Designed miniproteins, single chains. Designs and how they scored, part 20

Each design is a single chain, and the fold is of that chain. pLDDT is the mean over its residues in the fold that is shown.

## One batch from the design tools (miniprotein)

Design m663
Fold by ESMFold2-Fast:
Structure m663 (fold): chain A 86 residues (1-86)
Amino acid sequence: DLAAEIDAVFEELLALIPAVVQAAFAADPSLAEVAGGADAAIARARARLEGLRAKILEEAKTNPEAARAALEAAREVLAEARAAAA
């Protein structure tokens, strides 16, 4: 189920946002200042991922091939997020 695969990847990405932001902030505190603080950075990242998830889910209804390509790109981002959070 393509929709379930999209949901699973984005749920994991959304769950990783605080850890990724915290790791980035710890490595370079100036990034938090530029982002308006960790909470603002987390909120912005969540909003962007939620918007992207919605777009890919809509694409899956009319163009499953394009949605699968976007899902593979999202899986690459997830692998990077997992590495950054570790």
Scores: mean pLDDT 83

Design m664
Fold by ESMFold2-Fast:
Formats: C-alpha cells, sequence, structure tokens
Structure m664 (fold): chain A 99 residues (1-99)
C-alpha cells in the first residue's frame, strides 16, 4: 500500500542515519578515542542495531497490518536512540580520562 511505502521510506532514512552514525563511531575508534573494551562494546551494540533493523524491515515488508508496521518503525527508532545514548556516555567517560 501507499502507507507501507511511506513507512519503508522512513525506515530507509533511519537506516541511512544509523549507518552514518556508525561511521562516526568507527572514525572515533580509529582515532584512538576509546579503550579496546569500549570499542568492542560500541561495535557489539552497532552490530546488534544493524541486525535488528534488518529484521524489522523484513517484518514490515511481510506485514499487511499498518499498526504493526508503525510499531516496528517506532521500535527501530528507539533502538537507534539507545545506541546514540551509549556512545555519548562512553565518549564522555573517554574525555574525562584525557582531561
Amino acid sequence: SSEKEEILKEFERLRERAEEFRREVEEDIAAGKFTPEEAAELRREGERLEELLEEYEKKIRESEDIKEQVRLLTLAQFHFLAFEGEYFVLKRRAERRRA
């Protein structure tokens, strides 16, 4: 449906933002801004986010229930926000070690 196409378009925009954010995280890791343990945690959470986004997109494509499609998009947005939060916590911890 047209509504499903709009949801998938918003999901693609979310995926693009998540991929861009993951590139920023990897650049900070490459620059030595994190400990090996913190880098491993960020990579694990980023991989988990990517897997969840792939699973949710598949479920949206397979679903004919608009309410379920919106719920899955909302959960995907929440998981991305949680990843951003973890990154900022670890980044602040790293900054305090260098001060």
Scores: mean pLDDT 88

Design m665
Fold by ESMFold2-Fast:
Structure m665 (fold): chain A 96 residues (1-96)
Amino acid sequence: GVKEILERALRLLKEALELIRKDGGDQSILDKAEQLLKQAEEYIKQGKLKEALRLLKQALDLLEQALASVKNPSLEAEILIGLAKIQLAVAELILK
């Protein structure tokens, strides 16, 4: 269901965040993304799936900004971001 899709997106974005941090991504942007991911996880637990989707999309945007600040980004981080985008797009279609 959509909850499981959002939980997968959350895991992918958390993994991408740690790789981008290791690669020297902008710490202030990463800290903001981490707070959004924590809040999204709480909304998923509460069944507030539309609110969780909104925050995960905001975290994705911040992680893409942080990734763009990295001189030599890991291919794994780019793949994780791409997979998270697909999961979030599927969740958005189901929540219409």
Scores: mean pLDDT 90

Design m666
Fold by ESMFold2-Fast:
Structure m666 (fold): chain A 79 residues (1-79)
Amino acid sequence: ALSVDELVARAKEHLDRADEAALAGDERTALSSLFEVERLVRQVPAEHRAAVVAELRAYAGTLRSPAVRALALDLLGQL
C-alpha cells in the first residue's frame, strides 16, 4: 500500500500530466490523468482526506491550463 505522502506525490504528478496534456491539445490524456487523481485521493484514509484535498486544491490552483484547473478544483471539491 502507498503512504499518504506517496499518494499526494503521485496525485501531483498526474495533475502535472493533465496540465501538460491539455496545453498540448491531448484531451484524452488530460481526462485520464484527472481520473487517476480521483482514484488516488479515494485511497487516502478518511482521517487524512480533508488535509490531502486542501493540499491538492492549492496545487491545482498553480496549474497553467484554465480548463484543467477548473476541472481539478471541481473534482477535488466532490471528494
Scores: mean pLDDT 89

Design m667
Fold by ESMFold2-Fast:
Structure m667 (fold): chain A 114 residues (1-114)
Amino acid sequence: MDALLAELRPNEALLAARVYRDGELVGEERRRLRAPSPEALRAAGGELGRWLAEFALRAGALSEEEYEARREHMGELGRSLADAAIAAGEPQVVEVTLERPGIRVEATLAVRAE
């Protein structure tokens, strides 16, 4: 069972991100947003996706040239995941890896509507 999925409550979006440098875990962060409506849940998913791109940039897993395109794509991914959770009536999860030589960010984004 996915431990992140087990912690997810109705109308929540969760992000868990880990940073590895030369194969060693050097940082981790978790963010949780609660939403009172489906529209707010879509916004929450998008916010966590954009935050992941910012986190990866700070960790060195994205270049500044890649950042804006990745930020938009990750925001769209988070919104789409929320739409899928709302439509399915079941939690939805996506795993993302962002890496550059020596730096890797592994993230799990999960959204639950009901």
Scores: mean pLDDT 84

Design m668
Fold by ESMFold2-Fast:
Structure m668 (fold): chain A 99 residues (1-99)
Amino acid sequence: TPKVAKIVYNEDGTVTFLTEDSPFSSITLKKEDFEKAVEEVKKGKPASLSGIGTDKSGERHQVSVVLELLSVTKDSVTVKMTATSVTTHESVTVTVTVK
């Protein structure tokens, strides 16, 4: 099972997922786009969106993100998130639980 990422909701309308892994220690998405993508995966469709991955050195990379549904409960949705650099093609995969 992929590592569980911690979620940070930012006041600027973005959401950051702390992977604590390589190549990206964090993935940042627009909150509105992430919330729409979660609604799509609840309907049984993988969702794709764009974001920013930050590596250990603090360098920012444009990433393509794919969300796939793992589980839905009354109080939570768990998705598999794969973020891939559009330039280096390196990827990180994490588990994200939204409550």
Scores: mean pLDDT 84

Design m669
Fold by ESMFold2-Fast:
Structure m669 (fold): chain A 58 residues (1-58)
Amino acid sequence: VSQAQQTLNDIIDLGRRTGRVTPDQVQQLADAVSELAAAGALTPEQGTGASDVMTAYE
């Protein structure tokens, strides 16, 4: 498991569990999504989860 995938999963779980994420965590999530997408390793479920967290934060 890549560090980017772990970071993405951790932040999605935190956002889902607490309903709160910090600006630093949003940036880490965006970076992890970009890295995994570039590597072809981002699943549709991960992309949707990340999008939901980022949309809820704004």
Scores: mean pLDDT 77

Design m670
Fold by ESMFold2-Fast:
Structure m670 (fold): chain A 65 residues (1-65)
Amino acid sequence: DDIKRAMIDLIAAVARTLGLEAEIREEDGEIVITLYAKTDEQLKLAQEFAKIAEKLGAKATVKRL
């Protein structure tokens, strides 16, 4: 639980710093993240971040606005 909470806080902080809009939810004890990218550069960053989040056990989806 501490790891999940720390990961949520980290994801929120990184998204905020990068100017990415993020929705973070918990479903059935799993962290579910949706990242929204406004530019092609943000899309690349969001995709890289999503891969890292998935390696840490979260589900991540990236959407281009």
Scores: mean pLDDT 79

Design m671
Fold by ESMFold2-Fast:
Structure m671 (fold): chain A 74 residues (1-74)
Amino acid sequence: VAAELEELYRELRELVAADPDNQAARGLLAQFDRFRAAGRSPAEIAERRAATLGLPDAEAALEYLRRLLEEARA
């Protein structure tokens, strides 16, 4: 989960760098940057996202975030 979240964040940064006008991608990246600025680990970010989204675990939150990234690419 933590390594997969780091990979997702890297892909998101690359997407924003390639298309800086993509507002959906920028918004998602800004959320990740805020959590990192607060000193939260990737595992803590995933668990907090799961709780906020009403999902059962960090893996479900990761799948949800991956869907958002795919939608931002489209």
Scores: mean pLDDT 72

Design m672
Fold by ESMFold2-Fast:
Structure m672 (fold): chain A 102 residues (1-102)
Amino acid sequence: GALEEIRRLLKEARELLEKAEKTEDLEEALALLEKALDLLEKILKLAEEAPEETIQEVKELAEKVVKLCLELMKRSDDKLLINSCIALILRAIGLILELDKI
């Protein structure tokens, strides 16, 4: 059912974010953050069937994407990486705003 799929996507997103936080490779961290956010955005399509506690967990993980992107921007002078982080931050904020409508 939708709830089992949401729980699976949440678990995968958490694991990707933990790997992103621990890696010293900035490009690997960015790729992991992009994958995590893609999974969180998939949950939005199922979100109407999700309990409020689950919606709150998705918001918290999206906020963690923002935090980790800001941390990558502090660690890099690469304009392409910085621009990718800004794009992910905007997507994560957009996701939080869409979840607030539910």
Scores: mean pLDDT 88

Design m673
Fold by ESMFold2-Fast:
Structure m673 (fold): chain A 84 residues (1-84)
Amino acid sequence: MKVKIKAVLKGSAGAVEAAVQGLYNAKEGGGLESVEAEIKIEGDEGTAKIVAVASSEEAGNSIVEGIKDALKDGKFKEAEVETE
């Protein structure tokens, strides 16, 4: 089954760009069916708004946990993640 993921990530420009690149890598690896990302950079800080569709529930859970782990590890100042 497909899982739709909506996320807003805030942090350093490098951190949000790396997170978006990681999602594109997940799409190439077959974990995501689609990725739409909007990045706004203001100086050294970035905000990424993301809509992605995971190819499976397991892939979707892996992506959500990855974002939560990155927030816990201080890579982002703020992260909001929703699944449908």
Scores: mean pLDDT 81

Design m674
Fold by ESMFold2-Fast:
Order: structure tokens, then C-alpha cells, then sequence
Structure m674 (fold): chain A 97 residues (1-97)
């Protein structure tokens, strides 16, 4: 394993943790009976998903530099899904404002 692949793996692990946080915050927003609290939770979830997307994008670049196209494709796909999660959470917040 190259040092670049190891850095990519570390960024993916951090991205995965942020996705778990975003999903928890989104669920808390769905379960909230207070629209103002739900908006806050959805916006926090959107930030976590966006942070994860940025980490996955960087991991994809590192994997491509290392010639690890399989992990680069997976990281790019996870970045795309994370950007979609951020957008969906933001739309949920805007629908309550």
C-alpha cells in the first residue's frame, strides 16, 4: 500500500464517521416536534454531509495519484451521495422556514 492510499483510507474513515453523524442529526430533525429545532438539526446534518463529501473528493484525488482507480471510483461515488445528502437536508430545513 502506498502512503497516498493510506492517506485516502484515513480520509474515507473520517468521511464515514461524518456520514453517520449526519444521518443521526437528520433522524433527530425528523423526530423533532419543534420546527425551529428541526431546521437547526437539518442544517447541521447538511454541514456534516458536505464535510464528508469534501473528504471523499480528496480521497478520490489521492487514490487516482496512487493509480488506485477502484478506490478512487468508490470515493467519488461516496462524495456524490454525500453532496446529495447535504442538498436534501438543506431542502428539508427550507421547507420548514
Amino acid sequence: MTPLQKQGDELVARGDELIEEGLRLSREGDESTDPAEAVRLYLEAARKFREAADLYDEAGRLYREAGDLENAIRADANAGLSYMGASSSRIAAESLA
Scores: mean pLDDT 90

Design m675
Fold by ESMFold2-Fast:
Structure m675 (fold): chain A 95 residues (1-95)
Amino acid sequence: MGVELSEESIKQLEEITKKILEENSELFQQVDQQMQQLREEGRAREGRLLAARFRIEFLSKLLEEAKKEGADEEVIKAVEEQLRYAEEQLRELEA
């Protein structure tokens, strides 16, 4: 039971995602470097926490940009759903 996004909604989401990645390239590079360091140090739990926090930050930026560009309600709801799920995952990791 998955809500299927239309091909047009998928294209919108991909386009906004690319824009966020390009505008925040330094942030993504810093997170990647930190994750690599944690992996090399065997700090797997800390790496999962960093990834979970970064996922929330990324989805928050994606949601803001989607709303700003007037993306389809389907796209906005899909990002909101993923953000809610990411917040729940972070809570479980912090428990």
Scores: mean pLDDT 79

Design m676
Fold by ESMFold2-Fast:
Structure m676 (fold): chain A 100 residues (1-100)
Amino acid sequence: SAGDRALAQRLGLELLEGWKELIEKMTPETKEEVLKRMKQSAEDTIATLRALSRDEALVAAVEAVLRETMEKIEELIKNNASKEEILKVLEEGAERLRAV
């Protein structure tokens, strides 16, 4: 439904905004804690979507975007990529969520 899509987009975009703040404040010493917090917040957001929406296809689409964005960011962090490169992946994830 339109309401389910709006809720899913809002929760997903709010999650990505939280990840942006974590990435911007990240230091070499806090990388593992940042990844842990991002993973936990993703699981919490997906669990909330599953509880509030019965549109399994919509939930699966949002989960896929969030997990793929997370996997790309984790790989970039492991390879010591710049914050600019990581934030670009986050922006691409936000565009994908807006298209759901």
Scores: mean pLDDT 88

Design m677
Fold by ESMFold2-Fast:
Structure m677 (fold): chain A 101 residues (1-101)
Amino acid sequence: SLADMARAVEKDPRAREAFLNAVELAQYLADKYNDPELAGRAATAAMHGAYVLAQGKSIDEAAEEARKVAQELGLPEDIANAVAYAVRGDLEKAKELLDKV
């Protein structure tokens, strides 16, 4: 469940940081597109990526999982890629990518 993933992410400092970066991006998306449902899907995808870090996997695997889940949730490719950048900690690059859309 998302609640079980959230508990695991909260206990891992790297996973928590990745998720918080993605929450900042989700707020940026909500403000830019005036679409809180889009932002909610981005945050959900980021939780899946952060959970991969909490399982002891690499940042590259976490970012790819977040991108994959974002696309499975119906997010456009540019937004899915921005979520992956945010999970990596590259918030500036994530926001830059969205500003080109």
Scores: mean pLDDT 84

Design m678
Fold by ESMFold2-Fast:
Structure m678 (fold): chain A 82 residues (1-82)
Amino acid sequence: MELKEELIKKAKEGDVEGVRESMEELKRKLREQGKSDEEINKAINELHEQIKKSLPSSHAREFAVKLTSEELIRIGDELDKE
């Protein structure tokens, strides 16, 4: 819950690097807990959907979608191409 709030806050302020780092840490922790790639992707997709619902603007929601649905590096590059 707190991680989601931090991600939304960083997304709102436009801190792509901060959001990316937080997502990488989350993925790493899930992997270290023995979660499979499929389970990690499912958890990330669910978090992505919740973040998308919580953001008030379409631009901010698309930012969150890109960060949680694809590779973090690629997502950051795509977001910058707005």
Scores: mean pLDDT 60

Design m679
Fold by ESMFold2-Fast:
Structure m679 (fold): chain A 100 residues (1-100)
Amino acid sequence: SLLEILQEVSKLHGELIELLNELIKDPNNKKVAEEIYDLLEKMLKLLEPFLSDEEKQKLESLLREYKKAVDENKFEEALKIALEFIELVNEKVSEVQEKL
């Protein structure tokens, strides 16, 4: 099931990169920004069993900050937060893959 989780995270990552490119081209696209939030939340839920309490708190904090930025129409701030979230997810995925 670990391999299946990593495969699903990889799929979500691909979808996320496509939506981020759409948001970069049209920073005021609130619908795309909200779809990015949904993907970030799904990635967090899939990785939750592999996260320390500190890692989980950091990702949950970034997710809340992202939602606030989107709700306030601060899309450049939202993009920055999403990229930080993705960096931390990629680091965790690499760590988990080393255990296979």
Scores: mean pLDDT 86

Design m680
Fold by ESMFold2-Fast:
Structure m680 (fold): chain A 74 residues (1-74)
Amino acid sequence: ALEEQINKVKSSALTGEQTVDEAKTELESILKENPNNDLLNEAIAGFQKAADVGSGQVKNNAQALLDFLKEKQA
Protein backbone atom coordinates (compact mmCIF):
# COMPACT_ATOMS: atom_id res chain seq x y z
CA ALA A 1 0.00 0.00 0.00
CA LEU A 2 1.06 3.63 -0.51
CA GLU A 3 0.95 4.26 3.24
CA GLU A 4 3.46 1.39 3.65
CA GLN A 5 5.79 3.04 1.09
CA ILE A 6 5.58 6.38 2.93
CA ASN A 7 6.23 4.66 6.28
CA LYS A 8 9.27 2.87 4.81
CA VAL A 9 10.70 6.21 3.59
CA LYS A 10 10.04 7.73 7.04
CA SER A 11 11.81 4.84 8.82
CA SER A 12 14.81 4.89 6.44
CA ALA A 13 15.26 8.68 6.60
CA LEU A 14 14.94 8.85 10.39
CA THR A 15 17.45 6.00 10.97
CA GLY A 16 19.97 7.49 8.51
CA GLU A 17 19.68 4.56 6.05
CA GLN A 18 18.58 7.20 3.54
CA THR A 19 19.55 10.87 3.25
CA VAL A 20 16.91 13.62 3.57
CA ASP A 21 17.41 14.42 -0.15
CA GLU A 22 16.85 10.76 -1.13
CA ALA A 23 13.73 10.64 1.08
CA LYS A 24 12.40 13.84 -0.58
CA THR A 25 12.93 12.25 -4.01
CA GLU A 26 11.01 9.08 -3.01
CA LEU A 27 8.17 11.10 -1.43
CA GLU A 28 7.92 13.28 -4.57
CA SER A 29 7.66 10.11 -6.69
CA ILE A 30 4.94 8.58 -4.47
CA LEU A 31 2.89 11.81 -4.40
CA LYS A 32 3.31 12.41 -8.15
CA GLU A 33 1.97 8.91 -8.94
CA ASN A 34 -0.81 9.31 -6.36
CA PRO A 35 -1.95 12.97 -6.14
CA ASN A 36 -4.26 12.48 -3.16
CA ASN A 37 -4.70 15.08 -0.42
CA ASP A 38 -5.50 12.33 2.13
CA LEU A 39 -2.12 10.65 1.48
CA LEU A 40 -0.30 13.98 1.79
CA ASN A 41 -2.11 14.76 5.07
CA GLU A 42 -1.32 11.24 6.41
CA ALA A 43 2.37 11.71 5.55
CA ILE A 44 2.41 15.15 7.23
CA ALA A 45 0.83 13.67 10.39
CA GLY A 46 3.40 10.85 10.47
CA PHE A 47 6.40 13.18 10.14
CA GLN A 48 4.88 15.64 12.64
CA LYS A 49 4.67 12.83 15.21
CA ALA A 50 8.27 11.80 14.47
CA ALA A 51 9.41 15.44 14.89
CA ASP A 52 7.47 15.79 18.17
CA VAL A 53 8.79 12.58 19.84
CA GLY A 54 12.25 12.40 18.23
CA SER A 55 15.54 13.98 19.33
CA GLY A 56 18.76 15.10 17.66
CA GLN A 57 19.18 13.86 14.08
CA VAL A 58 15.85 11.99 14.08
CA LYS A 59 13.98 15.19 15.02
CA ASN A 60 15.98 17.30 12.52
CA ASN A 61 15.37 14.87 9.64
CA ALA A 62 11.66 14.54 10.52
CA GLN A 63 11.30 18.34 10.67
CA ALA A 64 13.05 18.81 7.29
CA LEU A 65 10.74 16.26 5.63
CA LEU A 66 7.69 17.73 7.40
CA ASP A 67 8.55 21.21 6.07
CA PHE A 68 9.05 19.72 2.59
CA LEU A 69 5.62 18.02 2.65
CA LYS A 70 3.89 21.18 3.92
CA GLU A 71 5.34 23.02 0.89
CA LYS A 72 3.44 20.49 -1.30
CA GLN A 73 0.14 21.11 0.52
CA ALA A 74 -2.13 23.35 -1.56
Scores: mean pLDDT 77

Design m681
Fold by ESMFold2-Fast:
Structure m681 (fold): chain A 78 residues (1-78)
Amino acid sequence: MKEEAKKETERIYERALAIADTISDPQLRAEAKREVEELYEKALKAIDEGNFSLAASYTVAGALRVIGLQIEEEIRRR
């Protein structure tokens, strides 16, 4: 179970990083990648501790944060 959970979390993390790479602003792109990496690390730690609900929460937070930063870039472009 933990190995399967880690594999799925990694797959979602890879997709989030791919979305972050579409951000054209270098500062926002770097921020998106940093925050996704931080949340992914927290998700993996939660899986190791057997807290799958917390791991899912961190994984979802990472995906939503990347979307939020894409929206922020669009707003900043006026």
Scores: mean pLDDT 78

Design m682
Fold by ESMFold2-Fast:
Structure m682 (fold): chain A 85 residues (1-85)
Amino acid sequence: VSSTITVTVKTSTGEATVTLNFTVGETSTKDFSVSGHDFTVSVKANPLDPNNAKISVTATSLYDSSTSNVDASENVTKTFVLTEK
């Protein structure tokens, strides 16, 4: 099974949308920036449920990191609102 994961990251200073392809059993990552702050999005398959994926947004600076679990058996859109530390 493969699906498209669309992640929108919103901060106090802007927003960006990142699209990743998900394949069961795989991990996908993509680096991006919002208003000069660097972020990494990771999508990782759950080893106990291969149709479930963990989405992680990791900030390298001012903002908190966030995670969400989703059903990745189909295309998913997820929005993260990140708070300043």
Scores: mean pLDDT 74

Design m683
Fold by ESMFold2-Fast:
Structure m683 (fold): chain A 68 residues (1-68)
Amino acid sequence: SSLVERFKAALDELAAQMVAAGASADQIATALRWALDDFLAENPDLSEEDRRELEAYVEALIARIRAA
């Protein structure tokens, strides 16, 4: 959905800004998970598919940052 795609873009921007600010991988992981938890709480009507997609996206972002 367009909402899911916009949130993914926001997660990418948050991660990039935190990397640029010198945040650790653990700090970025915490921030991304908090952002996801808040988004899911505000959007309880999201489909199971969209929820799983966002959870997978956050974990992939965290893995990429840890590998860099």
Scores: mean pLDDT 89

Design m684
Fold by ESMFold2-Fast:
Structure m684 (fold): chain A 85 residues (1-85)
Amino acid sequence: NAEQKLADAVRAFKNDPTPENARALLEAVREYVEQLYKEGKITKEQYEKIMEILDRAEEAGLTPEEVVKALFEISKILKENNVPG
């Protein structure tokens, strides 16, 4: 599933932060976020902003620093969704 694929990709990247493992990690994040949006767990605005962050990380050449920065920004957006109404 998308969650297991994401966990596997995170582990691979941490062990060997190559551009190939970085790309696989960003792809796994993209699939996970698409699933969250389809399930109604995030808003369209949050989905679009996360996709922008992922696209920017790919354009920046998949450095470990840029990937970690993207993951931090995405995590912050996802946590904003947990504000009690």
Scores: mean pLDDT 81

Design m685
Fold by ESMFold2-Fast:
Structure m685 (fold): chain A 74 residues (1-74)
Amino acid sequence: LTEEEQREVEAALHLIRAAVAKVAADNSTDPEEKREFYREAAEHYERAASLLTGPDAEIYRKGAEEMRKKAEEA
């Protein structure tokens, strides 16, 4: 893999982890667990955004912000 391809794969793995954490948070009934999973999702969206450029990076940065808001509301 090229460096660019490696970054894209790494970003994709972080997006999968973010999605899994978000689903876990959405389905949790425990406020503390919900908060932790939303924070985890935010961290993975932020990591994906840092590995990407342009509009895609902005989309995932906004995703991270949304997950952080959900964590604070839990």
Scores: mean pLDDT 85

Design m686
Fold by ESMFold2-Fast:
Structure m686 (fold): chain A 95 residues (1-95)
Amino acid sequence: ELKKLVEEFIEEAKEKAEEIFKDNPEKAEKLNKTLDELLEVAKSGLDAGVPLEELLEFIIESSVLAMKSLGASEEEVKEFEEFMKKKAEEVLKKA
């Protein structure tokens, strides 16, 4: 089920956000709220027939932008983006 794969992807993204921001829980909470909003957009996109690959790209781009807006370092942003891209590849293999 594609919605379940996206839910699992967002859950892993939240865990990574908490890991990166463990010394700043407020930033983790704000990013997790954005990830929840992106999950709802992605579910609606799947219902509308948008390809999973396009939705995963949108989530990654939006999450990276949100992370930069929170004042994350270049190192933190890169770590998060690399994690998300790797997990997106795993999701697409399961789809």
Scores: mean pLDDT 87

Design m687
Fold by ESMFold2-Fast:
Structure m687 (fold): chain A 98 residues (1-98)
Amino acid sequence: NPELEEAVKFLVDALEKEFNLKLDPEAVEALRKLMESKVFSLEELKKMIEAYKKLLERLKKENPEAYEKMLELLKKMSKPEQAMSLFALMVNSAELLK
């Protein structure tokens, strides 16, 4: 499915480049299966990533110490269960902002 592969690549690139995650191949595969089950569009993913970028910008301004702690936690989220939990949190937060 070319659309699924494009969406997975976009999500993985955003998580690694914008949030400094280093995902294991098994974590990438878990995210692919999760996205395949829900048919996530690229537009929905972009909106979700932008929402999280805004939340991180706000955290950096209001509480720099919490921001640095969050970045350190994100760097450690390489495992399938951690990647899936982060994705679920991001999806839920984006839904609350609708």
Scores: mean pLDDT 75

Design m688
Fold by ESMFold2-Fast:
Structure m688 (fold): chain A 65 residues (1-65)
Amino acid sequence: MEHSEETKEFAEAVLAGDLEAARRALLEAKDKEEVRKMGETMIEMLESLGRHDLAAEVREILATL
């Protein structure tokens, strides 16, 4: 499935733990709903993998919308 460049940058930044890059990609994205849904999907994935701290950080970034 193809995503916008900003949505891909957001996902890659989250996986790398680069929360500043993730926040920038979210704020600069034209389709903020697409990035928000990606963030929600990543939160579920991170929780299932036991990465609870990173999931909490992603949730906080989404709250800045």
Scores: mean pLDDT 78

Design m689
Fold by ESMFold2-Fast:
Structure m689 (fold): chain A 108 residues (1-108)
Amino acid sequence: GSHMEALAQRHADRARELADTESERLKAQGKPEYAELVRKAGDEIARNVPAAFAGDPEAARRVTRSVLKMEAVIRAAEQGLSPETVRKLIAAIDAAESPEEQMAALAA
C-alpha cells in the first residue's frame, strides 16, 4: 500500500543521504574516485530498496551486496588501497552468490 511505498522511499532517500555524506567526506580527503564508487553503491541500494520492502528476495540480495560494496570502498580508502584494487574487490562481491562469499570477498 501507499504507506509501505512511502516507508520504502524514505529508506531509499536515507541511503542516498548517507552515501552523499560519505562521498563528500572522501572528496574532502582528496579521494574523488572512492567518492564516486560510494555514490554508485548508494544509488544501487536506493533502486533496490522498494522491491526488497515488497518481499523480493533478489532485490534484498542486491541491497546487501551494495551495502558490502560501500563498506569495502570506505575501508579500502581508509587503508590507502588503489582505486584499481577497490574495483577488483567490488567485482568479487558482485560475483559472490551467497552472503558468506560476499563477506569473504570484503575480508580479502
Scores: mean pLDDT 79

Design m690
Fold by ESMFold2-Fast:
Structure m690 (fold): chain A 86 residues (1-86)
Amino acid sequence: PLSPADVAALEAARARLGQEAGLSEEDQLLAIRFFDELIAGRFARARAVFERLSPAGQAAVKRVLSTVEAVDPELAAFLAELQRAT
């Protein structure tokens, strides 16, 4: 499981995404699922959900995650890969 600090940072990122206007209902539901999988430490499932987001949804998720300073090395590696890829 992720550290409590990492969980809190991801929940704060989810809250910021929820305040962003202009995401489709589908992207909002996928983003919720993405954060649920990520907080649970299921990186492969989180990645699969992320790939289902529209380009706008992916950009919004990357933006809110850009302020997350991960303590867990696996989370840090996942976030760095996500920012570089798609």
Scores: mean pLDDT 83

Design m691
Fold by ESMFold2-Fast:
Structure m691 (fold): chain A 100 residues (1-100)
Amino acid sequence: SSRLEEAARLEERASEIYKKKAEEEEDPEISKLYKEQSELERKTSEALRAGDLEKAAELFRKESELERELAEIYEKKGDEISAAMHLIASAVAKIAAENL
């Protein structure tokens, strides 16, 4: 499906964004989670391109869990805006997993 290819490209782009965030992040715990999220989104992109929807759903569940961990860390740091953005990302990834 051409739409699966488009979704894969968006996941690849998200992977690149998180890779850059990891490189620019001063907090080693947050940097590690951004690296893990980048790798998950890269793997999700590959699963979507392969049409492996069961694998993509599992990877989206893991993305949702990491986004929630990022949100909790930002909340503890008093960064409510970053926490809210990662909570939204967690919810979107969970919705994607449930609809594949």
Scores: mean pLDDT 90

Design m692
Fold by ESMFold2-Fast:
Structure m692 (fold): chain A 79 residues (1-79)
Amino acid sequence: AAPSLAELFARLAELAAEGNRLVRELEKQGRTDEAAALRARLIELTSAAMEALRAGDVARAQEVIDELARLVAEGRALL
């Protein structure tokens, strides 16, 4: 079954918060270029997810949020 709009908003918020924590951790390690690249991609994917959610496009929102989850996992692997 497709996730609810509320579940997608909650997941987006959690992933955005985790991504921002990873950016700060990279900055603390002096990895400013990696931090900037991660931040730029987080902004792009968060914006795309919000557009999909506002349009009521649950399938597109889920695809973008899954891509954001992969980005966060990749960022975590850099640490």
Scores: mean pLDDT 87

Design m693
Fold by ESMFold2-Fast:
Parts: C-alpha cells; structure tokens; sequence
Structure m693 (fold): chain A 88 residues (1-88)
C-alpha cells in the first residue's frame, strides 16, 4: 500500500525532527529552531532520491514545511518550539 509506505516515511521524518527539536536547549533562538527544521528536512530529502513514493512523500513534506514557515513567521520565540512540535 503506497499510502501506508508514505505515512511510514512521514512518521520517520517527524520522529527525526522531534528528536532534533527536543535536543535543543529550552531557550533556543528562533534562528536555531528554523535551522534545525531546514537541516533535518534537507538531510531527510537526500535519503529519498531512489524511493518509488518520492513524489507523494515530497508533496507531504512540502505541505508540512509550508505549515512550519507559517508557524515560524507568526509565533513568538518562547512558544515556537511547542508550536513546531504540535505539527508533528
């Protein structure tokens, strides 16, 4: 089931990003949080080049990153980590 395979890859990405965000100090800056989101996304995307579901996974990642951009632009730094984690 392609949908199940896509969901599994998205769960893998969300788990990686959650771990990376939770590893940052509680007072991490907005820039540090944004850098972790971007670097984790780039690293994960690089693993998908030969995935038969790449197109579907890429669409899910794009939708998630659009939500991250909105949260990054509209959330105060002190609430930003929790807001980002709520998207996972």
Amino acid sequence: DAAAAVAAKMAEFKARLRAALEALPADASKQELANVVVSTGQSFAATLLDDPNFEAIARELEALFQRFVEVLENTPPEELRDALLSLL
Scores: mean pLDDT 84

Design m694
Fold by ESMFold2-Fast:
Structure m694 (fold): chain A 65 residues (1-65)
Amino acid sequence: ELSLDVKVALSIFDRDKDGTLSAAEQAEMLGAFDQDGDGTISEKELAAFYRVFAPNATEAERKLL
């Protein structure tokens, strides 16, 4: 039901593991990936996050974030 990018975001930013992301958590997610706030995520930033928070992420999942 949820898109794959939302599922990956839930696994990373859903601290409670309850399957719910508030607007604040969604903003935190964007802020974590887009440190410059320019709407662009560098490959280095993405790779660092996947290494720590989603080490088993598929290529498709990485591309969605």
Scores: mean pLDDT 55

Design m695
Fold by ESMFold2-Fast:
Structure m695 (fold): chain A 55 residues (1-55)
Amino acid sequence: SPQVAALQAQIDAIVAQIAAILADPTLSDDEKAARIQALSDQLDALYQQLQQLQA
């Protein structure tokens, strides 16, 4: 499904962004935690949408 492929691409992009944040030595632990929390919330929403399309 094109919709499933598009959601998977968005999920992959967010996962890559989380990895980049974790690897960034210029960000404080607090800044990393805040940014990762926001991205994790977005990731959860995308996984919920993916489950609905596969049901």
Scores: mean pLDDT 87

Design m696
Fold by ESMFold2-Fast:
Structure m696 (fold): chain A 76 residues (1-76)
Amino acid sequence: SREEVLEKWVKWLQEKLGVPEEKARALLEALDYDPFANAKREVVESVLGEKADAFLADARRFAATGDLDAVLAGIE
């Protein structure tokens, strides 16, 4: 479900990038609950600050493959 996907993204941001849960949820909301649909540096930086580059590097890699399952599999 959408909620299960969002919870996996929140957990990934917390565990892989050390982003607090509140900021992880704010980022997903700012991206209209699609982390790769329109991830612009400005939007990501407004929520993640200095961690934006790490997020964008992974987001770009997985967006290019179209394999969100591979991303989600890394976080349970």
Scores: mean pLDDT 64

